# Ledger of designs, part 8: designed miniproteins, single chains, continued (3)

Each design is a single chain, and the fold is of that chain. pLDDT is the mean over its residues in the fold that is shown.

## One batch from the design tools (miniprotein)

Design m8248
Fold by ESMFold2-Fast:
Structure m8248 (fold): chain A 89 residues (1-89)
Amino acid sequence: KARVVTTLTVEGVENGERLLATGVVQADGEAHVSEVEKVADNPPEDKTVTLTVEIEVDDAAAITAAGGFARSVDTGEELVGEVTVEVRA
């Protein structure tokens, strides 16, 4: 078994804004999807927030793609940011 940790650092977040982070892992011909909701609570003055999505897969060698994206639930807008993926065995 392996854990795929997708870290999303998103910008332009307002206090109290509801964020939806989606992680996607493709393994063994199947798409594994997980979602995490977070309410922004007192974000820094630069309005940057970090979200983490974890997906467990049975075989690390079967992973063909991994990534994620984030949206504001309140505005429906896709949030601009950085995506980092780490596979943990």
Scores: mean pLDDT 79

Design m8249
Fold by ESMFold2-Fast:
Structure m8249 (fold): chain A 62 residues (1-62)
Amino acid sequence: GEADERDARRYAERMEEGVKEKQGIEVEVRARVEGDRVVLEAISGEQVGRAVSPVEALRAAL
């Protein structure tokens, strides 16, 4: 729902900032709509992780 999408975006932004501060890695997190759900994509260099949650997307990308 809208709340889930909004919360996911905020959480993704916080994770992106945290990874940059802790590991010095610049990561981009994007939200995409696939069918009836929002999927998050984390991009770190040549690695791309896709998941419903920001944490899982970052784990797949890193």
Scores: mean pLDDT 63

Design m8250
Fold by ESMFold2-Fast:
Structure m8250 (fold): chain A 71 residues (1-71)
Amino acid sequence: SAEIEALIAELAEALVAGDRARAAELARQLLSMGLSPEEIERRVAEHLVARGLSSATVNRALAELGEILGL
């Protein structure tokens, strides 16, 4: 879904920017659309890697996402 891909991209940007409040809102939207916490994490990880971000940035963003999702 183009809508899901757009929300994943926005979530990834919010996590990279350290905007926890925005990241939590976007994660809630994705959960309401039927994505599991694990699916959201996988798709965000794929997006961050595809953008060529450093391992440190990817790891930090995913750690924050894990806290938001209760993983």
Scores: mean pLDDT 88

Design m8251
Fold by ESMFold2-Fast:
Order: sequence, then structure tokens, then C-alpha cells
Structure m8251 (fold): chain A 68 residues (1-68)
Amino acid sequence: MLELFEKRLDERYPNISPEVRELMLEYFRETGVDPAMVLPEVDFETISVEELIELLKEKDELFRELLE
């Protein structure tokens, strides 16, 4: 499942930063959920990794707990 998610990420967001890509993969590993389902308004090709971390912590309390 992770490999399929990774391939879909590369196809949907060809200009994604490596840091944002790794964070999205880590989120999927920990939760089994596509971050785009939690944050449908976010442009993952332009968002910073720091901004994405804060948004994921705010929208997904479970992911916040996993980082603590």
C-alpha cells in the first residue's frame, strides 16, 4: 500500500519538495490516511514542510500524539 501511495504522490505532485513528500509518506505510514483527505484545500507542491506539520497537528490529533 505505501508503494502505491508513493507512486500516486509522484504522479499527482511532480514538483513536490522532498521534505513535504517524506512527511506525507510518514503520515500515511502512521495513520493509513492520505493527507490530502485531511487537508483537501492544501497545495502540496507549494506548501512548506513546517506549515504542513502545523496543519496536520491541528486537523489530526492522532498524528500530533504520534509525534510526542
Scores: mean pLDDT 74

Design m8252
Fold by ESMFold2-Fast:
Structure m8252 (fold): chain A 70 residues (1-70)
Amino acid sequence: MSKAEELKKLVDEYMELLNELEENGTEEQLKEAEKLYKEMQEKASEVSLDLEKQIEILKEFIAKLKKLLE
């Protein structure tokens, strides 16, 4: 699997987890979302991707994570 495909998989898993958190959120799921977000940031740093698209995706995730942490 390419690093770009791995990043997309992490993004998809993170989005699914955020949807679950909005419905029946637990502290364990919130911690998992934070972990996945950090893993996505690390992968993004290692992958030579289109930075504009990557930044757009990350901004949306940061906004959702902040909403869940409030």
Scores: mean pLDDT 71

Design m8253
Fold by ESMFold2-Fast:
Structure m8253 (fold): chain A 68 residues (1-68)
Amino acid sequence: KPKITLTQLDEETVKVETSEDGVLVVNGKKIEIKAGSVTLSRLDAIEAEVIVNGEKFKLNEDAEVKVK
């Protein structure tokens, strides 16, 4: 299982990190992630999904959450 980490940077922004290459889906928009990080608004992150090797992970369920 790929490791997905969600880090809250401030009241409005979170950082999403993946251990493997994948695609982040936010409000139907696809953003490519290459074993790295993307910064999202907190509201977008709640509903966001990451697709890694065709497997779908929900950030609110499958991500390890870290607070700043």
Scores: mean pLDDT 71

Design m8254
Fold by ESMFold2-Fast:
Structure m8254 (fold): chain A 55 residues (1-55)
Amino acid sequence: MELTEEEKKELEEILKKHNYDVEQAVGDFVARDPERYLPLLEKIKEYAEKIAKER
């Protein structure tokens, strides 16, 4: 994955904060560094969706 382990943990924290609302969580996460995360948006969404489904 193109996200670091630290970024993955932060995304998991944001998902919990938003009660696993993938759209809200991904929006919050991307807004923190849009230059970094907008090119990775599809992969971030896929990862967030997988976490939300499994947990």
Scores: mean pLDDT 80

Design m8255
Fold by ESMFold2-Fast:
Parts: C-alpha cells; sequence; structure tokens
Structure m8255 (fold): chain A 67 residues (1-67)
C-alpha cells in the first residue's frame, strides 16, 4: 500500500530528484517487508524500518505539494 503510493507519486512528479528519492525509499521499504515475511525483524531492523516509514511520509507530503 505505502510502497504502491510512493511509486504512483514518483510517476506523477515532474521533479527528477524527488522521483529518485520516492523510488529509492519505496524499494527500501519493499525489501524490509520481504525480510519481515521470511523472519522476525531484530530491534535494530524495526527501528530502521520505523525511520524509513517516517521518511516516506515526509517525501509523500513534499510530492503532494508539487503535484
Amino acid sequence: SLVERLRELAKKTKNPELQKKLMRIADELERFEQKARDRPLSTEELQRYARLIDEARKLMEEAEKEI
């Protein structure tokens, strides 16, 4: 859901740097979701995942203002 929304915003933005950031964070979140399906995440991995979600939300707000 969040990954799909980030990728949709990346397709709509006219800003190449913002597009790269949106695609990068989407790919990183997808990798964490895949890891979580294979095994339980460590405390360190959960903290990193939480940070990525916060970064994703900030990028989405930035992208929505430009579209």
Scores: mean pLDDT 81

Design m8256
Fold by ESMFold2-Fast:
Structure m8256 (fold): chain A 65 residues (1-65)
Amino acid sequence: SALEKYVRAALGADLKTGPLAHLVDPETGKLLLSPEQVRELARRVGKAVGATDEEIEEIIAFLLS
């Protein structure tokens, strides 16, 4: 969905050049975060953009799949 793409794009941009860059494997683009940390980040970003709990769970499923 659009929210999944938005969250992934926002995390990708920050992870490449920002303070979170060290959390991504530069060769594979995989997050070096635990599943729990990914859930917490997705919930935080989702709440900031006004996403529903259902939309946040969809984003989490997308990021962990």
Scores: mean pLDDT 62

Design m8257
Fold by ESMFold2-Fast:
Structure m8257 (fold): chain A 61 residues (1-61)
Amino acid sequence: SSLQQKIQHLQQNAQLLQQRAAELRAQGKKSTPEQQKKLDEVVKLLEQQAKDAQKLAEELK
């Protein structure tokens, strides 16, 4: 069903967002303290978006 496809897409997007967050976290370790703060803010936003996508996927089940 279209609903199953939407759930699967949300789960895939959540995984991608978490992967991007991990990549940025690794990049932050090689950056200046100022850049690390900005990267940490972006990472937190991406992690929150991933959680929201997972929560929506669970709600649609």
Scores: mean pLDDT 81

Design m8258
Fold by ESMFold2-Fast:
Structure m8258 (fold): chain A 59 residues (1-59)
Amino acid sequence: MSAAELQEEVIALGEELEKLGLTEVARNAKRAAEEFPDDETVLRAAIAELRRAIEEAKA
């Protein structure tokens, strides 16, 4: 995925977390994407954290 595609994924997962009431985690991920928009490593780490938070919230 390109950095732009990773950034879109962070936004989409953040919106899902906001719907689950995890607004702080979503906000932190959005901040990381805004500060490091071209850093694929940071964006991939944010995506992994968001996915884990969604899985934990649904379990």
Scores: mean pLDDT 78

Design m8259
Fold by ESMFold2-Fast:
Structure m8259 (fold): chain A 93 residues (1-93)
Amino acid sequence: SEKEKLIEDTVNWLLNQAEKAENLGAKKNAELLRKIAELTKEVLSKIEDLEEAKKVAKEVHEKVHEAMKAVEEGNFEEAEEILEELKEKIEKL
């Protein structure tokens, strides 16, 4: 299923970002990324329309990419704010 592949690819990518954050010393950001991976899996699994699921996955990807740029620059607190806002948004879906 294209939807199953979308979920698997998205979750695996998020877990890889968590490992990168942990390796850079951003332990709180790594924990948030793991929670976001779990929430994203649940949300994408509930969305019946594949195009809507793709839009959610894209938004998650874009926000996590923004947070990881902050992590790579040593701005761990900025990354935490971005990831907490993303987590809250996903929880409302």
Scores: mean pLDDT 90

Design m8260
Fold by ESMFold2-Fast:
Formats: C-alpha cells, structure tokens, sequence
Structure m8260 (fold): chain A 74 residues (1-74)
C-alpha cells in the first residue's frame, strides 16, 4: 500500500469518527469503531516505513482527541 493510500484511509477513519460524534455516538462507540478500523488497516501496512508509522501515530492522536472531548462531556 502506498503512503498516499495509507493517508487517505487514515483520513477516512478520522472523518468517520467525527461523523459518529456528530450523530451522538458515545465515546466508547467512537473509540471502538476507530480502533477496529485502525487494527484492520495496520495488518496491511508496513510499520517499518517511517512515513506509514507517522501517519498511524498522527491518526491515533486525532482519534484520542475526539474520544477525550466526548468523555469530557460525560
């Protein structure tokens, strides 16, 4: 998988998390779905590639921020 394809799929995971948040999903639901999608994607990417690893780390921080924002409202 190319770095551009990895970035595109990571962006789609983030956008899906934001959509679920806007639709009233709980922090646990958003975290669970995002982690499921990330796990499926990480089985297909090369984590020895620094570009792929950076895209993964940036995506994990974005999802963590969304989940934390939802938890602060509880």
Amino acid sequence: MSLEEVRKQMKEIIENAKKLKDEGASASEVEGEANRQIRELTSRIDLSDPGHRKALVETLYEIQDIVEELRKKE
Scores: mean pLDDT 82

Design m8261
Fold by ESMFold2-Fast:
Structure m8261 (fold): chain A 89 residues (1-89)
Amino acid sequence: GFEELQRELDRLSREEREKVLKFRKELEKRITKALSNSEDLLKTVEELIKEVEKLRKEAEERGDKAREAVTRVFLEALREQRTAVEAQK
């Protein structure tokens, strides 16, 4: 999770690290906005999981370990959120 992301960031140049941190910030903003505007939280979380899984696969195919680690952190958080929402039904 988060520790793996920190290790991958430490392996990057300053310029590449800044690009990964920008990717993380933009993805966090996208997720936060989608959740805040959600009328069906479970549906929104499932749609976000699909979106982030696609980004993870694209990063994996490029060999982009740092962006793959970013997407895995968000996927873990979204899956925990899904479990919490499902437990209320």
Scores: mean pLDDT 83

Design m8262
Fold by ESMFold2-Fast:
Structure m8262 (fold): chain A 59 residues (1-59)
Amino acid sequence: SREELKERTREYLKSLGLNPSDEFIDEAVDLILEEHPELLKDEKLFKEYVLRLYKSSLP
């Protein structure tokens, strides 16, 4: 579900010592579900994508 994907995304980034906003988590999850659903089948690609997206969100 979307909520499970939000929790998975948050837990991953927190495991790296990062502090994602709820707004970032919502936007990242929506982007994955709409544009990159293939990432749901590949944990490594999912993690790489999420981290790259997070880094690009920083000033």
Scores: mean pLDDT 85

Design m8263
Fold by ESMFold2-Fast:
Structure m8263 (fold): chain A 61 residues (1-61)
Amino acid sequence: DDRERGEAAAQKGAAEGSAAGAGFGAMSYTHDPRGALAGGQLAERTGDGVAAARLGGELGS
């Protein structure tokens, strides 16, 4: 159940992350998102969307 939810959330996060990528560029002009960007890169490096969804869940609750 958790695994299924994590997978679905990870797919949704990946799709939205691709669109949000453009926003990060604009924000970096007035603020340094180095820390926030590292979090996103971690999810990509691990190649595990479930891990990304788990982190989002912990931060969101």
Scores: mean pLDDT 49

Design m8264
Fold by ESMFold2-Fast:
Structure m8264 (fold): chain A 96 residues (1-96)
Amino acid sequence: EEKINEFLNSLPSEAKNHLESAAEFLKNGDLNGAAEELEKAALYLPDVKEELTNLAGRIKTLSSKEEAIALLKTVAEHSENSKLANIAKYLLKKLE
């Protein structure tokens, strides 16, 4: 938890705010709202922009919060991009 909070605080404030909004939408089962906020966060994260935009697009195709959790677990465990993996870990933590 502490390391995830340190990670979030290392990001641009705009990116952090959009990631926090994405987490709230995911928590409420609003996959389209979450994806839109991830796309907005990607604008402030050039080093993960493509991967985060692709993740957002993937989330929009899902039918349930449980499918989104499964996708985020895969990204957190298998992403070659450590920043993207940490974003997925943060979103998963908020879904607990």
Scores: mean pLDDT 84

Design m8265
Fold by ESMFold2-Fast:
Structure m8265 (fold): chain A 85 residues (1-85)
Amino acid sequence: MDEERLEELIKEFNSLSPIQQGLFLMSLFVKYYLQLTDENVENIEDVSFSDVLSVLGAKNNDEFIRKAVKKIGLEKVREYLELTK
């Protein structure tokens, strides 16, 4: 657990435009849905942005990122953030 790197990643995310933030979160959720939720979903494209946050019991974007890092690891979340910039 690297708290300093996680804080840095969250700061980088919050420096993005609202559109880029939304694209990152939705792309991460869609790409890693099964790993994040342990669920099998046939129509993942029907998921709304509000459902993305609620799926992990996250109250906000920062909490969603922290929960995603716990589920799939810091490096995967960071790599995905860099790809969506």
Scores: mean pLDDT 67

Design m8266
Fold by ESMFold2-Fast:
Structure m8266 (fold): chain A 75 residues (1-75)
Amino acid sequence: SEEDREKIRELAKEFAKLMEPYWDEFVKLAEEKYPGKESLSTEEVAEIAIELANKHGDSEAVKKIRELLELQRKR
């Protein structure tokens, strides 16, 4: 639905904002864990993002990423 598409756009924006400080590390870790993969699943993206946020002690980012993942699952 249109509401679901809008929700997905907002989730994507929030995720990008949370990962901005770690983006280079995210890309590197994604390539190391999933070499040659054209796109990552939501679960794979969340796994890498949570790992990086925890590594940097960013508990708020971890909380928000888990929240976004739960919202994605419920649609």
Scores: mean pLDDT 74

Design m8267
Fold by ESMFold2-Fast:
Structure m8267 (fold): chain A 100 residues (1-100)
Amino acid sequence: SKEEYERKMKELEEKIRKRLEEFEKRYGDKATPEELGKEIAELLEESVYKSLELEVEYYKETGDKSEEARAIFKLLLSLSKARGEEEKAKEAEKLLEEMK
């Protein structure tokens, strides 16, 4: 449902916020700019991936076959392949094939 999607997105946003606060706490004590940059990049990659998974779940539930849903499925496919997540990549390919 839309309400469940919105709830899960808010939970993800809160989790991201908490991780950013923990990063600030850790790096205030120890990190070089290079180390900070790497951690931020990893956090952004994970956050983007998890938000894409939630969007895919929502579009699957609604049966949405819009260009927006197609773009999200393509992005999930590309990112899953880059991460070596073969099962997620296959799921994204199947979703794209079902869009006619």
Scores: mean pLDDT 76

Design m8268
Fold by ESMFold2-Fast:
Structure m8268 (fold): chain A 70 residues (1-70)
Amino acid sequence: MDKAQQYLLQSQQAMEAGDNQKASQYAKQAAEEALKSGDTVTAYSSAVILESLGNTEEAKKIKEQVEKQK
């Protein structure tokens, strides 16, 4: 599993544990790594997690970068 997918998995596990702070942190790292590798699917999934956690501004920024790679 690449680094972006590992962070996305950690974000999902943190959400399941109720740790929204760690979930947000891992989702941000997943998006950053995914965008560096051109993994638009993982980047978009990370943005959706951030949006659901109330990090709307960060999620919007990531979605805009994904759209540019489309």
Scores: mean pLDDT 82

Design m8269
Fold by ESMFold2-Fast:
Structure m8269 (fold): chain A 97 residues (1-97)
Amino acid sequence: SAAEEAVLARVEEALRAGDDEAAAAIVAEAVRALTDPAAAVRLVEAAFELAVRLGRPEAALAIVRAGFRAMQSLDLTLEQINRLIALLLRAIGLLLD
């Protein structure tokens, strides 16, 4: 969506500026505004892949952690939880070389 693209553009700007905390905060704020768990998970996945593509595995970890915490009030399916866990494991793997 146009709103998702706007959020991802802000995340990319923060990542390119080297501001991992700002990138994670942008994702968390956007997730808190969403009522659809599927949209929230897709946004976190997209922001994670952006951080990985830009060579920022520490930011990727921060994004998935902040996004998951922001989703605590949403009723996630087991599949959606497993998708977030998979992102977390990928980030940890990248940090371990």
Scores: mean pLDDT 88

Design m8270
Fold by ESMFold2-Fast:
Structure m8270 (fold): chain A 85 residues (1-85)
Amino acid sequence: MVPEGEEEVTLTLISPKNVITITAPKSLVASYMRLLGLPEPTSSETTVEVSEEQENTLMDLLNLDPNKDSVHVGPTGIVEVKKRE
């Protein structure tokens, strides 16, 4: 049963190579931020600049290709990777 009352949060991570957008329940986004050593999101939309090393850690965790635009849709959220201009 989907917990009614857990708000979805959009986290935008800006690295030197890519822009990664994660739309997921707040608890899941908070878990990702903790894994990257980032502070917990304080709003429904949060934008954070990250290092290439932090991006690589996240990409490896999610089994994503850092050199391609991609969208991963799971039961707990949507992850979009877009190359930075």
Scores: mean pLDDT 71

Design m8271
Fold by ESMFold2-Fast:
Structure m8271 (fold): chain A 99 residues (1-99)
Amino acid sequence: NKIEEKLNEGAETLQEKAEEIVRKLVEDEGLPYEESDPQNLQKQVEAAKEQALQAIKEGDYDRALELLRQAKEFAEHVGVKEAAEAFEEAAKEVEKLKE
């Protein structure tokens, strides 16, 4: 399943780069460490991935596309281009299912 493959690719990339992402958020936005914990970010990414996969399985493609759009915007904001591209490709595949 190309959608699941690309969604997993993006999520795993964000999880692997969690410490770098947290550092960037602290430096660029001045966020406190307790709100920028890498482990908390990894849990949030996993939960969001599960929600997107569940939406796809339920045929709620509008919700899946919204979650993928938010994930892409977050990945772009924190400079993880590979994750942003993976989420965009997953969204394109979901759009094809909606047609």
Scores: mean pLDDT 79

Design m8272
Fold by ESMFold2-Fast:
Structure m8272 (fold): chain A 63 residues (1-63)
Amino acid sequence: MQETIQQLRALLADLQAELAKLQEQLAKDPDNEDVKAKIAKVEADIAALQAAIAALEAQLAAQ
């Protein structure tokens, strides 16, 4: 089944995996400003997706 929530959860998992790898890169090169910028962008995208998933789940719970 290809439900919007399932697609968003899959994307969230991919972004969380990317964040973990970027954090590993930052641990090896803590002065890497490009990696810090990518981490901030991915964290923002994760927060936006979590909010979207929560809103859709709340809508389904009301039905």
Scores: mean pLDDT 81

Design m8273
Fold by ESMFold2-Fast:
Structure m8273 (fold): chain A 89 residues (1-89)
Amino acid sequence: GVPTKEQQLLFQAGYQLGFADGLEKDLSDVQKKAREYVLSDDEYTSLFGSGYLLGGLDGYRLSQVLSPEQRKRLAEISRQLAEELLKQA
């Protein structure tokens, strides 16, 4: 079936928040938080968590080549995008 608009927005919001956290946080903390979301009994939280896991891994990889100032700025943008996507869900 086609994912609902709400399902798409939740996954995308999770990705953006995960990406921001992956840029600034330790990978172990990102992985622990991703696991807590994915293992939730709530379908929407689990879907958000799947996005968060992928975003966190991508953000962590990019963090290895960016300055601290670049990481902070990009993380702020990604958190704002996550908030906006959640408002639409």
Scores: mean pLDDT 86

Design m8274
Fold by ESMFold2-Fast:
Order: C-alpha cells, then structure tokens, then sequence
Structure m8274 (fold): chain A 75 residues (1-75)
C-alpha cells in the first residue's frame, strides 16, 4: 500500500529531522519530506521499506540520548 509507505516514510523523516541539529542533514531531510510521493514512485517498494526500517532503527537506538540533547539545545 503506497499510502502506508508514504505515511511511514514521512513519520521516520520527521522523527529524524526533530532529532538532528545538523543543518546539512536538516536540509536533506526537509527536501526528502517535500518529495516523499516522488521518492516512493521513483524507488522500489523494497528500497522504501529499507529506508523506513533503517530510520526506525536509528530512532529506536538514539532517542533516549536525543531527548536529553533536544532539551539542552532548546532556545
């Protein structure tokens, strides 16, 4: 289901964008978010699922430390 893949990819990219303060990565993630529909169309379902899985793995392994870091970085 393409809609489910788009929703999941978007959620992962938004999570990564919220977790990072790297301006280069933020720009890349924002560009990817703007083109999620195109990414899903241009890539195979397997490639999109791999990106979702990789992103979910990153979010799962880093979030405890990122929550503390985000609180410190809040302006």
Amino acid sequence: DRAALIARLRAVLEGLLAATDDPELQETLRAALAQVDRIVEEMSDEEVEKIIADGELILRNVPAMEAADAAVRAR
Scores: mean pLDDT 72

Design m8275
Fold by ESMFold2-Fast:
Structure m8275 (fold): chain A 68 residues (1-68)
Amino acid sequence: SLRELAREMALIAGRLLEAEAKKLTGGAPSTIRIEETEESVTATATAGDLVLTHTISYAELEEKLAAV
């Protein structure tokens, strides 16, 4: 499903954001949060005071898949 695909993409993005947060903070402890709404999935990586986010809109993902 579109929502399952978006969730998998958000998980991949979250892992990449976590790796980046660790590099930028010199290895500070990090956490990943995945938040789902009716419109989007957001991956958030937090390390110390650093917060990195990536949001996947279902509408934009649907448009991208239709173009393939």
Scores: mean pLDDT 83

Design m8276
Fold by ESMFold2-Fast:
Structure m8276 (fold): chain A 70 residues (1-70)
Amino acid sequence: SSAISKLSPIDREALERLLKEGIRSAEEVEENRERAYEILREVAKEYGIELDEEQLEESIEGIKEALEEM
C-alpha cells in the first residue's frame, strides 16, 4: 500500500514485528502503545538510532495509517 511504502525502514521493521505478535489493527496498536514503543526503540537501536518521544509518536501514527490501509 502507499502508506506502507512511505514508512521508514525502522517503522516497517517495527510493523512486521507487531504483526508477528498479533497486533494487526490501529486500535490494537493504540491498546498496546507501550509495547509498540519498546519494539520501535529496539529496532532503532539495531539501526544505530535513538528515537525521542516525538519521533516515537510520528512512527506510531505512520504504522497505524499503514495498518488501516491493510
Scores: mean pLDDT 83

Design m8277
Fold by ESMFold2-Fast:
Structure m8277 (fold): chain A 77 residues (1-77)
Amino acid sequence: MKKVTLVAEDSGQKSAALMAAAIEAAREKGESITELSKSSVEDQIKLGQKYASELYEKDPERLEAIAAGFGAKVEVE
């Protein structure tokens, strides 16, 4: 299994990109974005990491666009 992660020079940019991915994951699952925003940053980041891997397999350009919007890049091991 390929591990997909987001990297940035600024940890804040990386966190923002992962949180954006987590919000998209919640939307696809039919969860309330408002409820997700009340979750801890750590929980949002964990969900974002999982979603990044799934999104990269489905649409790598979309994940790259989300990451680029926050100054981050996609890395695959």
Scores: mean pLDDT 71

Design m8278
Fold by ESMFold2-Fast:
Structure m8278 (fold): chain A 85 residues (1-85)
Amino acid sequence: SARLKAAAEAAGVSVEEVIEVEIELAMAAMKLAVWKTSGVRPSEEELEELIERLREVAERARAMGDEGTARAAEELVRELEELRE
């Protein structure tokens, strides 16, 4: 089972902060999946905003010692950059 409280305490952050980072990553992944499956092209501003949010997610996750989440966020950034053409 995930030990969010222990992970947050070890990283010096709140449990809420860890949960927020995970939720933001999941929401971004869902948005990308919807855009890819629906064929709807997001605006360039929407793409840039999501890319910036994901970079912040990667930085926060790395600061917490969560390399897996940081790597996942960086991978989503790469896929969003490909959508920009």
Scores: mean pLDDT 76

Design m8279
Fold by ESMFold2-Fast:
Structure m8279 (fold): chain A 86 residues (1-86)
Amino acid sequence: SLEEGRRARARGREAAAQGDVDAARRHYLAAITHFEDSGNYEEAVAAAEELLALVEATAPRDIDGEIDVSLARMVLSVSKLALKNA
């Protein structure tokens, strides 16, 4: 739901502020899913942009980090496509 998406996004922001990157990523992904399921694609895009910024800032500079950034970019692209088709 929209309210679950907003709650998950807030939890993602709090986890990121505390340096818990893994928890922040899980919460942002949950937020994006809830926003897409509720048809709130603008907030899904915003949450995906926050996820990408977090991943770009925190991912290790190795192959696993490059994969994580690519996946976050894909999530943002999918959310933007959903918004355009809404």
Scores: mean pLDDT 85

Design m8280
Fold by ESMFold2-Fast:
Structure m8280 (fold): chain A 87 residues (1-87)
Amino acid sequence: SEFDKLKEELEKLIAEAESRGIKTDVELPDYVKERIKSLVKNEEDYELIEKGVRTAIGALEAGDFDLAKKIAEKVNELIKLSKERDS
């Protein structure tokens, strides 16, 4: 499915970030975690999307704006599809 393909693409981008020494575990404010949780009802999908958000912030902190943008785009696509599927 398109959703499963996007999950695989996000996982690959996170692995690329890890290989480059980019932080994938950046602390998120509680309001951000709660917002993602409200949009993504599946726990496994939530955990991947949250890690994606943490990694995008890590990429921004490292000055890797291209990688941050790619990760953010996959996160946004996954959130959109999760909302449509879980509505």
Scores: mean pLDDT 85

Design m8281
Fold by ESMFold2-Fast:
Structure m8281 (fold): chain A 98 residues (1-98)
Amino acid sequence: SKEAIKLIKKAREYLDNGDYEKAAELADKAIEIASKISNPLVSKQLQAEALVIRAEAYVGLGKYEKAIKDAKKAKELAEELGMNPTVLRAQNAIYKAK
């Protein structure tokens, strides 16, 4: 949906600016909306991107257990879809979360 795409874009902008709390909040909303999309490829693509953004935001917030959980799920979805940049971002988030 257009709403999920807009939320993902805004979440990334907040993440890039170091506003991890707002990035996580917008990514959370994007995940909820994306999970309800009937097209399974679009749903999985948007969920993977939103989950990796939320994982990266959780790393910034020191919420490492949540970061690992989201990053692992993002990696699984991204691997199914051949989203190699998202796979690498998810792996990096797992590494940073320890």
Scores: mean pLDDT 90

Design m8282
Fold by ESMFold2-Fast:
Structure m8282 (fold): chain A 79 residues (1-79)
Amino acid sequence: DISELLEKFLKLSEEEQRELVREAAKRAGKDLSDEQIEGIIEFLKKVYNNEPIKSFEEDVGLKFEEYAPVIRELFELLS
């Protein structure tokens, strides 16, 4: 369940969250800036809290082809 994986992720420290997203990006073959990593973390927090989300691409500045593989690898790491 995605909600259980998100809860598991968000219970990690801020440093652990950043390192896990960075590892997921590496596995997806993507080199992300620190700002993009923080943007993905903020997006996941909004999803978990059922907060209104505008386009993720507008909020984070990442195209679908760049962030979708990273989120997939992140959830694989949490499984």
Scores: mean pLDDT 78

Design m8283
Fold by ESMFold2-Fast:
Structure m8283 (fold): chain A 100 residues (1-100)
Amino acid sequence: SLVEKGKEYFKKGEYEKAKELYLKALEEDPNNAEALVNLGKLLFSQGKYELAELLYKNVLKQKNLSKEVKKKTLEELGKLYEKQGKYELAEEYYKKAEEL
């Protein structure tokens, strides 16, 4: 998939190519939860914490979200809050992910 190819470029540090593939996936399906989560991870890696948080929270508002994507999104929010020094909030989101 476009998301899987984007993840490969992200792992190689080719962030611009990864972003292009995630945006292409979102052009095909604006509610593609995996594309939104991976775009959020990319923005987080670039220090764009508020935009990453917004994307993660928007994913969690989706009604038909798979448990796997929900767990991943909660874990990424935990990492984001930890990076900001919000350790108690990070722990709460990690715990939510474990309880799924």
Scores: mean pLDDT 89

